# Ledger of designs, part 82: designed miniproteins, single chains, continued (3)

Each design is a single chain, and the fold is of that chain. pLDDT is the mean over its residues in the fold that is shown.

## One batch from the design tools (miniprotein)

Design m10856
Fold by ESMFold2-Fast:
Structure m10856 (fold): chain A 68 residues (1-68)
Amino acid sequence: SREEVLAEARARLRAWAAARGLTVEDIRSRVVKIKDSNGKEIEELALLVTARDAAGERRHYVGLYEIP
């Protein structure tokens, strides 16, 4: 389900960030519509991550996930 994909993606992103010494401040999710190489619209789940590194700098990351 979408909720299961979102929960798994959030858990993996938090683990990814922790392994890199990043402190996650916010994770936002949104559905984005893009066109493939044939012009067909497809939907993807975008996770927008705001994190702070060890130097106190704010960093932004985007993860894209197929919607089941």
Scores: mean pLDDT 78

Design m10857
Fold by ESMFold2-Fast:
Structure m10857 (fold): chain A 59 residues (1-59)
Amino acid sequence: MKVILVYGSEFSISLAYRIKEGLELAGEDVEVLKVPPSQRDAVKAQLEAQGHTVVLDLT
């Protein structure tokens, strides 16, 4: 199981990076993914169906 952090802008990268570090210190396996707004719901549904936790819109 992975935690997937989804961001949509360059500004959100710094927030995603800080959240990733905190979760990794807690022992989580974390990925950061840039996804266009039009694809976020479909990507979230697919990843959650695979057993991953998805955090959307780090803005």
Scores: mean pLDDT 73

Design m10858
Fold by ESMFold2-Fast:
Structure m10858 (fold): chain A 80 residues (1-80)
Amino acid sequence: SRIDSLLSQANDLKSKSEELRSLSDKLKAEADRLDSINTPENKPRRDYLSIMSDINSNGATVYDSLSNKLLDEAKKLLDS
């Protein structure tokens, strides 16, 4: 059914969001570790990891938002 398809897609997007958030957290933790060492040699790597953390965090937010929109659509179909 359309409802089952929407729920399946929403669940897949939610899982992808969680994976990207986990990756973002790990990248941020490593960036913060390098920042605490505070050497000029580590700055480019720290900046790169921070940017990649932000990209993955933004990606997680997009997937989570899309998942919620599909869940809302499924709910509207169930409530009709």
Scores: mean pLDDT 89

Design m10859
Fold by ESMFold2-Fast:
Structure m10859 (fold): chain A 102 residues (1-102)
Amino acid sequence: MRKQLGLQAAENTARELANEAVKAAKEGDSEKAKEYIRQLEGMGLGSPENAEIVAKYLEEAAKEFEELAKKSTDKELSKKLKENAELARKYAELVRKAYEEQ
């Protein structure tokens, strides 16, 4: 119960942060989106269990950023969405690797 409740809380927080990052990026606020991505990274570096959850949601956010970039008719917005996708993928890899060698 204790471990399962902690993991469920972590999953809910990671999902919320990922959704807020996508929402901010979609609204053109690339810097706010990056702030949410950095909060996810910090959470993922907190424990190995959090790392797997955070990496999953960072990868899902990256996919959503990439799909939004493909559908966007605004070149500036499309560029910022691609930058956010690359940042999310980079931090997903960083978070996973942090616990693979420890």
Scores: mean pLDDT 81

Design m10860
Fold by ESMFold2-Fast:
Structure m10860 (fold): chain A 71 residues (1-71)
Amino acid sequence: MKKLVVEKEVDERSEADREAVEALVAEGRELAAANPDLEVLGVGRPTAASARDEAELAEMQRLSEERRAKA
């Protein structure tokens, strides 16, 4: 049941999930900083969905940084 899964996610988000999310964001930022060239030069058309998720995460990171720098 999705409701049960959502409740568990919300519960985890309220406690350990927030820490995990922040850790993932920090990890994503490190990966994006270390692999920006690889993303542009290496990650091409045959890229799997995993790379698309990473690119989207990196974009969210940039948007967050831009928002913080602007505001």
Scores: mean pLDDT 56

Design m10861
Fold by ESMFold2-Fast:
Structure m10861 (fold): chain A 88 residues (1-88)
Amino acid sequence: EEEELRRKIRELEERARRAEEEAREHREKMREALEGEPKQSMIEMSRHGLLAAGATAEAIIAERERRRLEEELRRLREERRREEEERE
């Protein structure tokens, strides 16, 4: 189970990184849209704004899950250490 938690933590770190990159890409496209034709710019800004918000939320969720799993891993390690001390 500890190895499983470490694997999931690494997967969540990668997921958060990818989501952050997607959010940055959409924010970049929002800036580019501001320089376009006004009517089209507003549509593109809305679309990329929503996508950037979604990607940002995904990164936040992944980071929150990663911290939760890290706390579980730490708890399991402390529990194992206490068990070893009791056996000595």
Scores: mean pLDDT 79

Design m10862
Fold by ESMFold2-Fast:
Structure m10862 (fold): chain A 62 residues (1-62)
Amino acid sequence: SKVQKIEDMIKQMEKTIEQTRKQLEEYKKDPSTPQIKVDLYELIINGSQTVKEKMIKTKKKL
């Protein structure tokens, strides 16, 4: 069903966000990590979170 497909996509997105957050925390522990790299990872996490929220909203309409 469309509901199940969106649910699976939300779960996959959650896993991707979690992995990206863990990678960002490792980069933040390294003093040689340039600020632009931290900023880019934060942008990726925020963008992925927005996509996830849109998927949840779409699921509620089904």
Scores: mean pLDDT 85

Design m10863
Fold by ESMFold2-Fast:
Structure m10863 (fold): chain A 75 residues (1-75)
Amino acid sequence: DKEWVRQQLNKIYSQLKELLGKITDPKLKAQADKAIAEIKDMLKETPKDVAQSIGMILRAIGLLIEIELQLRKLE
């Protein structure tokens, strides 16, 4: 279901954008901006099949976790 995938990506996008507001480190901010841009690009695409849909969601979750872990390391 393409609508469900879009909802999940938007949820992750919103969480990452909220996290970006808490980042003061310029290098981590640039990394988060790049992650946000990647998720925005995913939101513009219609997945061809279920495997691609799952891949997009897993990639977006991975980006969010990576930024959260790096932000915690800087605390």
Scores: mean pLDDT 80

Design m10864
Fold by ESMFold2-Fast:
Structure m10864 (fold): chain A 92 residues (1-92)
Amino acid sequence: SDRARAEALVRFFREAALAPLRYANGEPLRYVELDAAGEEVLVELPPTEENMEALIARARAVAEEVNATASPRLLELMEELAREVEAELAAA
Protein backbone atom coordinates (compact mmCIF):
# COMPACT_ATOMS: atom_id res chain seq x y z
CA SER A 1 0.00 0.00 0.00
CA ASP A 2 1.03 3.65 -0.44
CA ARG A 3 0.98 4.10 3.34
CA ALA A 4 3.33 1.16 3.99
CA ARG A 5 5.72 2.43 1.29
CA ALA A 6 5.56 5.98 2.72
CA GLU A 7 6.32 4.66 6.25
CA ALA A 8 9.33 2.67 4.98
CA LEU A 9 10.67 5.65 2.99
CA VAL A 10 10.26 8.04 5.94
CA ARG A 11 12.13 5.57 8.23
CA PHE A 12 14.90 5.38 5.61
CA PHE A 13 15.23 9.19 5.48
CA ARG A 14 15.18 9.41 9.30
CA GLU A 15 18.12 7.00 9.63
CA ALA A 16 20.02 8.84 6.85
CA ALA A 17 19.50 12.09 8.79
CA LEU A 18 21.00 10.42 11.91
CA ALA A 19 24.06 9.11 10.01
CA PRO A 20 26.37 12.12 10.76
CA LEU A 21 25.60 11.81 14.49
CA ARG A 22 26.23 8.03 14.51
CA TYR A 23 29.48 8.57 12.58
CA ALA A 24 30.65 11.30 15.01
CA ASN A 25 29.98 8.93 17.95
CA GLY A 26 31.76 5.96 16.28
CA GLU A 27 28.49 3.96 16.26
CA PRO A 28 27.54 1.66 13.34
CA LEU A 29 25.55 3.42 10.63
CA ARG A 30 22.19 1.83 9.89
CA TYR A 31 19.33 2.44 7.54
CA VAL A 32 16.14 0.85 6.27
CA GLU A 33 15.67 0.63 2.52
CA LEU A 34 13.04 -0.82 0.20
CA ASP A 35 14.15 -3.68 -2.02
CA ALA A 36 12.72 -4.29 -5.52
CA ALA A 37 9.68 -6.01 -3.93
CA GLY A 38 8.99 -3.06 -1.57
CA GLU A 39 10.18 -5.03 1.47
CA GLU A 40 12.00 -3.19 4.28
CA VAL A 41 15.61 -4.36 4.68
CA LEU A 42 17.78 -3.24 7.60
CA VAL A 43 21.34 -2.45 6.49
CA GLU A 44 24.24 -1.83 8.89
CA LEU A 45 27.53 -0.24 7.80
CA PRO A 46 30.84 0.46 9.58
CA PRO A 47 31.01 4.09 10.84
CA THR A 48 33.36 5.52 8.20
CA GLU A 49 33.16 8.91 6.48
CA GLU A 50 32.89 7.08 3.12
CA ASN A 51 29.87 5.04 4.29
CA MET A 52 28.21 8.13 5.81
CA GLU A 53 28.65 10.11 2.57
CA ALA A 54 27.40 7.14 0.50
CA LEU A 55 24.26 6.81 2.67
CA ILE A 56 23.52 10.56 2.36
CA ALA A 57 24.08 10.40 -1.43
CA ARG A 58 21.73 7.38 -1.68
CA ALA A 59 19.08 9.24 0.34
CA ARG A 60 19.27 12.17 -2.10
CA ALA A 61 19.00 9.80 -5.10
CA VAL A 62 15.98 8.02 -3.56
CA ALA A 63 14.32 11.39 -2.80
CA GLU A 64 14.79 12.51 -6.44
CA GLU A 65 13.34 9.22 -7.78
CA VAL A 66 10.35 9.38 -5.39
CA ASN A 67 9.63 13.02 -6.30
CA ALA A 68 9.78 12.12 -10.03
CA THR A 69 7.66 8.93 -9.90
CA ALA A 70 5.48 8.93 -6.77
CA SER A 71 1.72 9.43 -6.81
CA PRO A 72 0.37 12.63 -5.17
CA ARG A 73 -1.09 10.47 -2.38
CA LEU A 74 2.31 8.88 -1.61
CA LEU A 75 3.97 12.33 -1.47
CA GLU A 76 1.22 13.65 0.87
CA LEU A 77 1.61 10.63 3.18
CA MET A 78 5.40 11.03 3.22
CA GLU A 79 5.10 14.76 4.05
CA GLU A 80 2.71 14.01 6.96
CA LEU A 81 4.97 11.24 8.34
CA ALA A 82 8.12 13.37 7.84
CA ARG A 83 6.59 16.13 10.00
CA GLU A 84 6.02 13.58 12.78
CA VAL A 85 9.65 12.35 12.48
CA GLU A 86 10.99 15.94 12.47
CA ALA A 87 8.97 16.74 15.62
CA GLU A 88 10.29 13.55 17.29
CA LEU A 89 13.91 14.42 16.40
CA ALA A 90 13.46 18.03 17.65
CA ALA A 91 12.16 16.66 20.99
CA ALA A 92 15.26 14.46 21.43
Scores: mean pLDDT 75

Design m10865
Fold by ESMFold2-Fast:
Structure m10865 (fold): chain A 74 residues (1-74)
Amino acid sequence: AMSGLEAAEKILAATPEEPVPAAEAGRRAGVGGSTVRALLHEARTHLGVDADPHVVSRAQMEAVRAALAAAGVR
């Protein structure tokens, strides 16, 4: 199983400069749209990240990645 941090890094690497729908971000990263939506939901509800649940931007995914890394240290 892929870790949340690994999934976030794959999504960030595949995300273009312009925001894309979560389903497209998942297709680009090869992780599936459900994985992207699960990460965004976790970031919003459990990690305190102000993340749009439907749209992925590079800035948003960097914030999600940083929050996941910080949670691992806690």
Scores: mean pLDDT 77

Design m10866
Fold by ESMFold2-Fast:
Formats: sequence, C-alpha cells, structure tokens
Structure m10866 (fold): chain A 76 residues (1-76)
Amino acid sequence: SLEEAKKRIEELIKEMEEALETESPEEALKIFQEKHAEIQALLASLSEADQQALAEAFEERYLEIGEKIREKVFAS
C-alpha cells in the first residue's frame, strides 16, 4: 500500500542519513546504492499517482542526501 511504501522509504532515507554521519565515504556510497535500489523497486510496484505523491513527499530530502554523499565521496 501507499502508506506501507511511505513508511519503508522513510526508514531507508533515515538509514542513508545515518550512514552519511557514521560510515566511511566508501561504505556510505555502498549503503546509498543498496537503499536507492530498494526505493526504486518499491516505486516500480506502485501506480504513477502513488509514485508522484511519494516523490513530492521525499524529493527534497532525497536530493539533499545525494548531494551530501557526492560531497563526502569527492571532497575526501
């Protein structure tokens, strides 16, 4: 369901945020890639309307994480 997908994506985003703070650049990138793949699989199982709702809910936070992982990997 949309509610279950929203809850799971929120958990995955939190795991990516934790990895940025606690892990090496290499491990944080690996975790980001794994969690990103899980988010993509979840979204692929949903309707376009549900995908749009989740994108609007998480887009800014997800883009911020992507920027931070890039900075962590390439600034170090």
Scores: mean pLDDT 81

Design m10867
Fold by ESMFold2-Fast:
Structure m10867 (fold): chain A 76 residues (1-76)
Amino acid sequence: MDELRREAGDRIVEGLSKAAGKNSKKVREAVTELLRRGGRDEELIEAAVKSGADPEKARQAVDDVSDETTRRVQEL
């Protein structure tokens, strides 16, 4: 279970970083810190957007990872 959550977290960081383009490092740092504190999807999206990520891309990245993780856990 923890490995699936870690993988999901890594994918969220990657997705949000890609949505930020030039600001990818800033977004990666902010999102990683929030994930370490157990930040929720909306908090991760807001932090990424404030750091320069595209809002639509950021929301989509988190939504896609959340749905995939929930599906995998429920199939166990």
Scores: mean pLDDT 72

Design m10868
Fold by ESMFold2-Fast:
Structure m10868 (fold): chain A 82 residues (1-82)
Amino acid sequence: SEATAALAEEAAELARRAAEPDADLEEIAAELAELARRYQANPAYASTTEPQSDEELREGARKAVEAIRKGAAAGLPLPAPA
């Protein structure tokens, strides 16, 4: 699906940015949360029955970018796009 591929590409770009040692993880987490919110708001892309709140999306995004940064610092490859 074209739309899913576009969202995956945006997520991959944010993951690459989060891997940079001087990256602003808070800013990247906010962008990732917005991407997840857009995905969740469109029922054509959603596969879950229960939507997550904006706070849950922001917390999840923050944890994701922190995990990417820690992994990159340890020399691990970036996680596969969802």
Scores: mean pLDDT 70

Design m10869
Fold by ESMFold2-Fast:
Structure m10869 (fold): chain A 88 residues (1-88)
Amino acid sequence: MPIDQREVDIAMLQIELSVAKIAQRKYKELAEQGNEIAEEIVKLIDEEQKLLEEAIKALEAGDLEKYKELQEKIKEIRKKIDELEKKL
């Protein structure tokens, strides 16, 4: 049934949002120590959080096209974070 899958997908995005919030706190601590790369990662995680919140809203509204667009944007942000993490 479509409703059960949507509830699961929303719950998974909420978990991803919680993980992003934890990661942001850790990188903020590194940025406070003068790590410029960590400062850039914090900004990217802030953008990721906004996209995740928009993706949850899109799923709640049943806007699967918007959800797909947001998932691609999240993927691009995560690639940038991964590249910066390699430089830490």
Scores: mean pLDDT 86

Design m10870
Fold by ESMFold2-Fast:
Structure m10870 (fold): chain A 91 residues (1-91)
Amino acid sequence: SLTLEQKEELLEKLRKLLEERKDELSPLLIKEIEALLEDAEKNPSIESLETINKLIELLENNSSEKEIMKVVVEYFVKLGMERIKEGVSKF
């Protein structure tokens, strides 16, 4: 199982893989992965680290941009849903 202690190692590994594949990936996908990395660094959770680990796996396996983007979109949908829940609880 992933632990929060692995945060820095996983973030660095994903950044390295993103740099290695940047010429194959659209600027939009790169920007969205960078946004995900910034969120995970600022607000680390087991769920964010599991998402990063999945992105690492997809990049190492030379997966399609569509597969990678699906994981990124799912992450931000979950993040948006949690923020909506927090907003409602403040009323």
Scores: mean pLDDT 79

Design m10871
Fold by ESMFold2-Fast:
Structure m10871 (fold): chain A 85 residues (1-85)
Amino acid sequence: MPSTEEVVARARALLDARLEQIKTLPRDEAIAQLKKLIASLDEQIQLLDAAAQANPELADFYQALRDTLLEAKARAEKLLAELEA
């Protein structure tokens, strides 16, 4: 069974890989993909918050995932702002 640490590490690695892939795209495509990624992360965070409320015994697990998604969103928003400047 994957541990919380393994799940978080995998999620972080996948998000890092996606951001690096987006950086290889032309500017207009990168902007479009970043906007889609940010919207997807917002939806996932909302679903994760609902899951945490329903399962308080798993709060630490859901909090770790939520923090990972929020970090990725912040990085995506910063990159988007830099590309739109």
Scores: mean pLDDT 85

Design m10872
Fold by ESMFold2-Fast:
Structure m10872 (fold): chain A 90 residues (1-90)
Amino acid sequence: EEAELQKQAAEAQRKIAEGEALYARVTGLTTAEDAEDGRQSGETATAILRKHATWMSDEEIDALGAEFTDAARAKSEALILLKEIAEKRA
């Protein structure tokens, strides 16, 4: 039970980190601030991809932007899990 919640939170955080790494690799950005903005906002990621990934179609860029949005949602879920663990402690 307790271990399962920890595992779920760790998996969610891993997915977020993977998304951040992908975003940084694609955009060539090395600042934590830019990476944070990208994973928080699919619009920012989509705009950068359109500029740099000229070999991708608009559909492919939109799909990748959605993946970055999913990474941000996974972060929110991880935070909720941490809160739930704190509550279940009581």
Scores: mean pLDDT 60

Design m10873
Fold by ESMFold2-Fast:
Structure m10873 (fold): chain A 95 residues (1-95)
Amino acid sequence: SLQKEIEEVFPLLSKASQLILEKSESPLIFGAAMEAARLLLAGEKEEEVRKKVKEVLKKEYEQLGLEETEELEKEIEEIVEKALEIAKETLKELE
């Protein structure tokens, strides 16, 4: 439920946001890391988090009119791994 996500996830995500911003080298990585942190706080497994963050990034690139190439897919995968690492490190620091 949205109410449960607001009550349980958003307060911790808000505290995490400053640390994620400091660790993020670009707005794209920041957005991806915030989404990864949200999904991890919601109890999603790392493999599912990677999949969902990758789908979000693919949609953003598609909206920019960029064609899906092997090079673009590799760049998206690298952003996903960086974002997940930032999210995991930040959430560990808040424990």
Scores: mean pLDDT 80

Design m10874
Fold by ESMFold2-Fast:
Structure m10874 (fold): chain A 71 residues (1-71)
Amino acid sequence: LGLLSLPDDKIIKLTEEVIDYVNAHKEALKEQTTPNNIGQIGIVKSMNVKNLKDFKGAYVTKPQLIGLAMS
C-alpha cells in the first residue's frame, strides 16, 4: 500500500486524528452507534491505511467516522 497510488502520511494522520477524536468522545458516540460500530472503529485504530480501504466496503461506520473528522 505504501508502494504507490496513495499518500500514506496524509491518510495515517487523518485516520489517527479521527480515531483519537472518536475515543475521546466515545460516550457521546455510544448513543448514536451500535455495539458493532464501536468494534469496527477499534479495528481501524489498530490497523494501517490498507485496512481503511477494506473498511470502506465492509462497514457502514465510515460515513460517521468521516463526519467526526469534519465536526
Scores: mean pLDDT 48

Design m10875
Fold by ESMFold2-Fast:
Structure m10875 (fold): chain A 71 residues (1-71)
Amino acid sequence: RERLARAIKAGANAALEAGATHDQVSEMVRAAASAPDVETAIEVLREKATELFGPEVAQKVEDAARAAYEA
């Protein structure tokens, strides 16, 4: 729902700020959007970001998504 969409958007924005391409962000968002809940979506975002950008960017993506979910 709204919190899931907000968390995914925040993670995507963090990846873009770190230099990700729109194609990479679209792949990450599609993977996370299939998750059954926000916690799983954040985990999928972190895993995909690690694969595409490495652990430093993945941490920024997770932090942004978590902050948006908790706000």
Scores: mean pLDDT 79

Design m10876
Fold by ESMFold2-Fast:
Structure m10876 (fold): chain A 58 residues (1-58)
Amino acid sequence: SRIEALMEEAARRRQEILDGLAQIAASNASQAEKDARLAALQQWAEETSRRLQEEAEA
């Protein structure tokens, strides 16, 4: 079903966020660069969550 497909996508996107956080934490980049990467990841996560919610309600 569409809902099952959306739940599977949500699970994959959640894993991508966790992987992204781990990569930022393990990075040898400066704190400013890590902060910028974290902000970008947070923005992407918010946009992705909104899109999935809109698709679920459609």
Scores: mean pLDDT 83

Design m10877
Fold by ESMFold2-Fast:
Structure m10877 (fold): chain A 107 residues (1-107)
Amino acid sequence: AAAEALAEAAPIGEEALAAGVSEAEATRIALLEAARRLGLDPALPEDERIREVYRRALLELGFPEERAEAQAEVVLLAIRGREEEALRMVAEAAGVSEEELERYKAA
C-alpha cells in the first residue's frame, strides 16, 4: 500500500531534515524511498515515481482521482523549488478569494 510505504519512509525524511537538508529535499528522499518499497521501476524518472507514489497514497486514503492527481503535482512542484506555482495550485483548489483579490490587483 502506498500510504504504508510513505509512513515507513517518513522517518528517513525526518532524519534527513534533522541532518540539515531542506524540507523539499527531505520530502523527495522519503517519496523516492516509498517508490522503492512499492517496487516502482527505478528506470522511471524521479518526477514520475514521486507523482505516482503520492497519487496512489491519496487514492488509498479515499481522495477522488482528480484531487489525488492535482495534489501529487503540487507536491512535485514544491519539491522542485517551484513553490510559487505549488501555492497557486493550492489556492485555486481551495477556492480562496480573500486577500488574494487584492494581491492579484483585485482581478
Scores: mean pLDDT 72

Design m10878
Fold by ESMFold2-Fast:
Structure m10878 (fold): chain A 81 residues (1-81)
Amino acid sequence: MEERLAEVMATLSEEDQLLLLELIREIGEAVAAAAEVSEEEQRRMIEIARELAEEILRGLEAGEPVEEIVRRARERFRELA
């Protein structure tokens, strides 16, 4: 997944890369915060992050606008968290 994500990101504009990196940072911070609460909550957040990463990657591979992918991923994260 990570190798495939990096390959796709290399085809994106600098602006689109920054939008995705900001989303990845946001999700990573949520996972880190969950780790401070409990191992169970951390595991749950990691599962959510994995699902979102797969959805993001599918959207990128399908040629969806990065702005829409990021918006949808944020909505999904809010719904699942």
Scores: mean pLDDT 78

Design m10879
Fold by ESMFold2-Fast:
Structure m10879 (fold): chain A 62 residues (1-62)
Amino acid sequence: SDLKQQLELGKEQLIQAASTFSKELAEKVKKAVIESFEELEELKIEVAEQIGEYLRKKKEEQ
């Protein structure tokens, strides 16, 4: 939870910082930051689901 909140705050800070760059650079950095954070968030969910399924399968083999 703490890590997630820090990540969300970091994302906002980076996006705001990017807006102070040149127009072209700001657009590229902003897009890259947003996409990277979105991908990381989705990956966290996917990993959790995979682990859950793996553990359930092991329990079923009992």
Scores: mean pLDDT 67

Design m10880
Fold by ESMFold2-Fast:
Structure m10880 (fold): chain A 91 residues (1-91)
Amino acid sequence: MSAAEAKELGERAVELGKQGKAKEAGELAALAGQIAAESTDDSASVGEAAEAGLRGAMEALKVSENIEEINAAIAGALSAIGAAFQHGSKS
């Protein structure tokens, strides 16, 4: 899977979060982060996908009402941060 696909999933997670679908938004954000981390694309493309996934996770967290939804949003955020860290330029 590509960073472009991960970015699309992250953007969809943002849309679901704005609709109040916290669990679905969190789960898609986590999937977006995982696909971004596993992609072999350039760091800029992975960074864009990770940012979209993190934004989706943040929207999910804002509308989360129970521990299952909160856990999904946190997993999404951590997945996106992990992808950005692994592919981020350190030099």
Scores: mean pLDDT 78

Design m10881
Fold by ESMFold2-Fast:
Structure m10881 (fold): chain A 55 residues (1-55)
Amino acid sequence: MKVTVKGGGLKGRKEAIEAAEKGATEITVIDKDKDGAERIKKYLESLGVKVTVEV
């Protein structure tokens, strides 16, 4: 299952984590906050999810 998450911070992180918990295998994070996007990417990849970051 592919999921796209827009925005960073706590809201973006919660949406991405919930998507991974629901069985998302690929997640695309679209965020102008590169640091926030990189942190969520590292976390999701630690759960075995394929993550793509777009700015």
Scores: mean pLDDT 76

Design m10882
Fold by ESMFold2-Fast:
Formats: sequence, C-alpha cells, structure tokens
Structure m10882 (fold): chain A 71 residues (1-71)
Amino acid sequence: SQAEQLLQQGEEAFKEGDLESALKHYQEALNLDPRNARAHRALGRVLEKMGLPRIARIVDEVARRLEAEQR
C-alpha cells in the first residue's frame, strides 16, 4: 500500500540520519492509516532521536494501545 511505501521511505531516511525526511514520511503514512501501530512506533523513535522525549512517549503510548487492540 502507499502507507507501507511511505513507511519504508521513512525508515531509509532514518537510517541515513535525515530525521526531518523520516518524520515527514511517517506523518504522511499516518495520514493515510491513522491506526498503523508500526508507523506510530517509527514516529516515536524519530521524535526521541530529535530530542523530543515527552512527545515520543505520548506517540509510543498510542502505538502500545493500538498493538494491544490488534491480535
């Protein structure tokens, strides 16, 4: 899906250290699939690396709740 392609593009940008591009791609993936737990986890990881630990924890909590609702 397009959301999966955006998530992969975000992962590639993250590996290259391009945190702004990674953030953009993960946010675009979440715009297409707001309940994608993997995208929320990836977003939290980027935010933590950007030095935003408080917002990263909030995003990680959303991912945890979505993971718990999925079997």
Scores: mean pLDDT 85

Design m10883
Fold by ESMFold2-Fast:
Structure m10883 (fold): chain A 90 residues (1-90)
Amino acid sequence: SSKIEELLERIKELAKKMAEIDPSLKEELEEIIALVEEAVKTKDIEKIAPKLLETINKVADKLDPKNKELMELFHELLELIGEILNIISE
């Protein structure tokens, strides 16, 4: 789906920007991207969701709440992930 490909590219760009602001997030953000790409490929959301949620929570725990730009990028990342998962779960 061209819509899924567009959303994946946006997620990758957001993750890149977040890692530029806080390089300590890079490993977990790369894991999130890999898990979302696997969910798109396999469509097995039930298998991927627990690990995806765990990795998202690891990023959230590392976030500096004073960095409003980083928090806004993270919220947009979560919305785009949710949109992809909703498309797959149809």
Scores: mean pLDDT 87

Design m10884
Fold by ESMFold2-Fast:
Structure m10884 (fold): chain A 117 residues (1-117)
Amino acid sequence: MEELRRHALEAAAAHARIPAAVAEAESEAEILAALGRLNDETVAHLLRALEAARRLGTEADLHVDSEVDYTVEGDRVEARASLRIETAAGELIAEGAGRGTREGGRVEAESEARGRE
C-alpha cells in the first residue's frame, strides 16, 4: 500500500507542475516540450503505481483521469491541469493553474495535490 500510494502521489505531483512549466515557457515549442517532459514523468510514476497494484492484486482498482488546457493570447499564457487517480489505497486529486506574461517577465503558478489514506 505505501509503495502504491507513493508512486500515485509522485504522478500527481508531476502532473500538477504542468501549468507552471507552460506559464514559464517562452514559445509554443517550449510549451509542447514542457508538456511532453512532464507527461512522460507522470506516466513513468503511473507505471510504477501499476506495478505496485499488480503485486497487491489490486490493479482492477486503478483508474486515472487527466486533463490539461492552455491558451496563448499575445504575450499572455494561461494553463490548467487536473489529474484524478483512484487506487485501492484511496483517491488522489491534483490540480494546477499557471499564468505568465512574456513582455512583463511575470509568472504566477499554483499547484495542489489532495489525497485520502
Scores: mean pLDDT 78

Design m10885
Fold by ESMFold2-Fast:
Structure m10885 (fold): chain A 97 residues (1-97)
Amino acid sequence: MTVTVEALNKEAPVGGRLELRCTSSESPITSVTWTKDGKPDPRARVLPVSDNSFRLVIAGLTKEDSGTYTCTVTTSGSATATATVTVTETKATVTPE
């Protein structure tokens, strides 16, 4: 069994949204847990995407949301995958007026 974590936005602005996707090589997933730096994150929401994929969503990002996110997946066995996330204050696009 293999587990992977994919991030659509590993770098996200303060006040923005973070989405991480955890995918298992086996299905169906029976249990998924997410931790941030080894601790449960009460700001995170876990949503099913498919029988073998789950999404973690955090809205209203702060710099404190930066860290190592770990997905633990259970199917026939248990496996983990990690993603490092950096939250930034920099907004590159400004439209005058």
Scores: mean pLDDT 74

Design m10886
Fold by ESMFold2-Fast:
Structure m10886 (fold): chain A 68 residues (1-68)
Amino acid sequence: MKTTAELLQQLEQATGFTLSDSWREQLLQEDLSKVIDFYAALSGKELTPEQRQALLADPSLLVEFFAQ
């Protein structure tokens, strides 16, 4: 299972958006659902309930989804 730290590092690489140290520290204290909500807001993407559920079930899909 990926840690939040590993997930954030992969998302930074995939999206090309570098988190500030303060944002990274905040997100490391949050649940996976908050990380999803953060990147959805940042990218301007609207998530369907089905997409959000899929991302919660398989966090590896976050990297692919937000890299688009």
Scores: mean pLDDT 74

Design m10887
Fold by ESMFold2-Fast:
Structure m10887 (fold): chain A 70 residues (1-70)
Amino acid sequence: AAEEEAKRLGRVVARLLHNAHPDRSPEEILALAERAFEQQVLVHTPPEKRDALLAAFREGAEEALKELYP
C-alpha cells in the first residue's frame, strides 16, 4: 500500500516536473522529484520506513522518465 502509493506518486511527480521543465535532463528531473518527496513526505515518515518509500518513489519516477526520454 504505502510503497505502491509512493511508486505511483513518483510517476506523477516526474511527469509534472518534465512538463514544467522540458529542457532539463532526466537526471535533473529525478533529483528535483526526490528532493520534493524528501521535503514533503519523508520528513513525516518514521526513519525505518524512509529507505523503502524513497526506493519505491524513485522506481516510479525512473519508469516515467524512461517513457519521456527515449
Scores: mean pLDDT 85

Design m10888
Fold by ESMFold2-Fast:
Structure m10888 (fold): chain A 90 residues (1-90)
Amino acid sequence: DAARALFEATLARIQALMDAHAASLPDSAQRDALLRQRDTLVGALEIGAKRGILSSLEEVAREARALGTPLAAEVAAILDEAAEALRRLA
C-alpha cells in the first residue's frame, strides 16, 4: 500500500528529526521531555491513521503549527509535504 508506505516513511522522518534535536540538548530532563513528546506525537498520528491517514496528517500538522515553535514548524512542514504527496497518489 503506497499510502501506508508514505505514512511510515513520514513517521521515520519525524522521529529522526526529533531524535536529532533531543541529542543536541545539553540537559537530560529537556532531552527526555522531547523524546516523550516524540512518542506522544507518533502515537497520535498512528491512532488518527486508523480513521484516515490524510486526516491524521492534516490535524496533527494544524496542532503543531499552533504551538509556534521552530521545531513544531519543521514537524508541520514534514506532515504537510506528506499530505500533499498522498493527495497526488489519489
Scores: mean pLDDT 86

Design m10889
Fold by ESMFold2-Fast:
Structure m10889 (fold): chain A 95 residues (1-95)
Amino acid sequence: MIRELMESLERIADAAVAELRRLGDEAAVAEVERVREEALEELRRLAEEAERTPDPARQRELEDRALEVLGRAAGRLAALVAEARAAAARRAAAA
């Protein structure tokens, strides 16, 4: 499960990068890559611990923590895209 969450994060981040590049926001692209790297590193550690743990209750706890990591990262990525879209709309209105 946690490795599937890592794949979901990579898809979400790729979509955010594509949109931000379309909007010309290279600073936000760099921030997406930072958020991706930090969240993937945390998810990898949780996945490794879950794979070593024979306790189903501990595995569930680690999966719940991984969902929180994904949710936090996805929320930050969505906020970056929303801010870039708002900035682009303001520039268009000023032109």
Scores: mean pLDDT 86

Design m10890
Fold by ESMFold2-Fast:
Structure m10890 (fold): chain A 67 residues (1-67)
Amino acid sequence: MPNPRRDPVTLGVAHALLAMGLALEGAPEEEIERAAEEALAHAPDMDAEALRKGLEELRRAAEELRR
């Protein structure tokens, strides 16, 4: 089976999914940004601005839906 640790793109996707999960749960912005930085470190071809903007919008939408 493919080892995710050996595939930088797979690790980048995993960290991006973690960041999205943190955003949905309303984690602090600092924790979401850290997960996003890890995603970009493993997959540098990923659109950093699109990822960060998406995470910010997702976090804000999730917070509004909880109210």
Scores: mean pLDDT 73

Design m10891
Fold by ESMFold2-Fast:
Structure m10891 (fold): chain A 56 residues (1-56)
Amino acid sequence: STPERDEENAAATKAATEVFKELGEDITDPDEQLKAVQKATEAARRALEETRERHE
């Protein structure tokens, strides 16, 4: 893969991980867990878009 793709993947993974870390270690409520997944997905998508923009 290209360095740009590696950076995009790293940024997306980091963004998702930080969302889960910020929301706390023990999310047992199913509704809160679903919201966490949605937030992590959105954060990863935004990080991917921002990283691609920087490569332009």
Scores: mean pLDDT 74

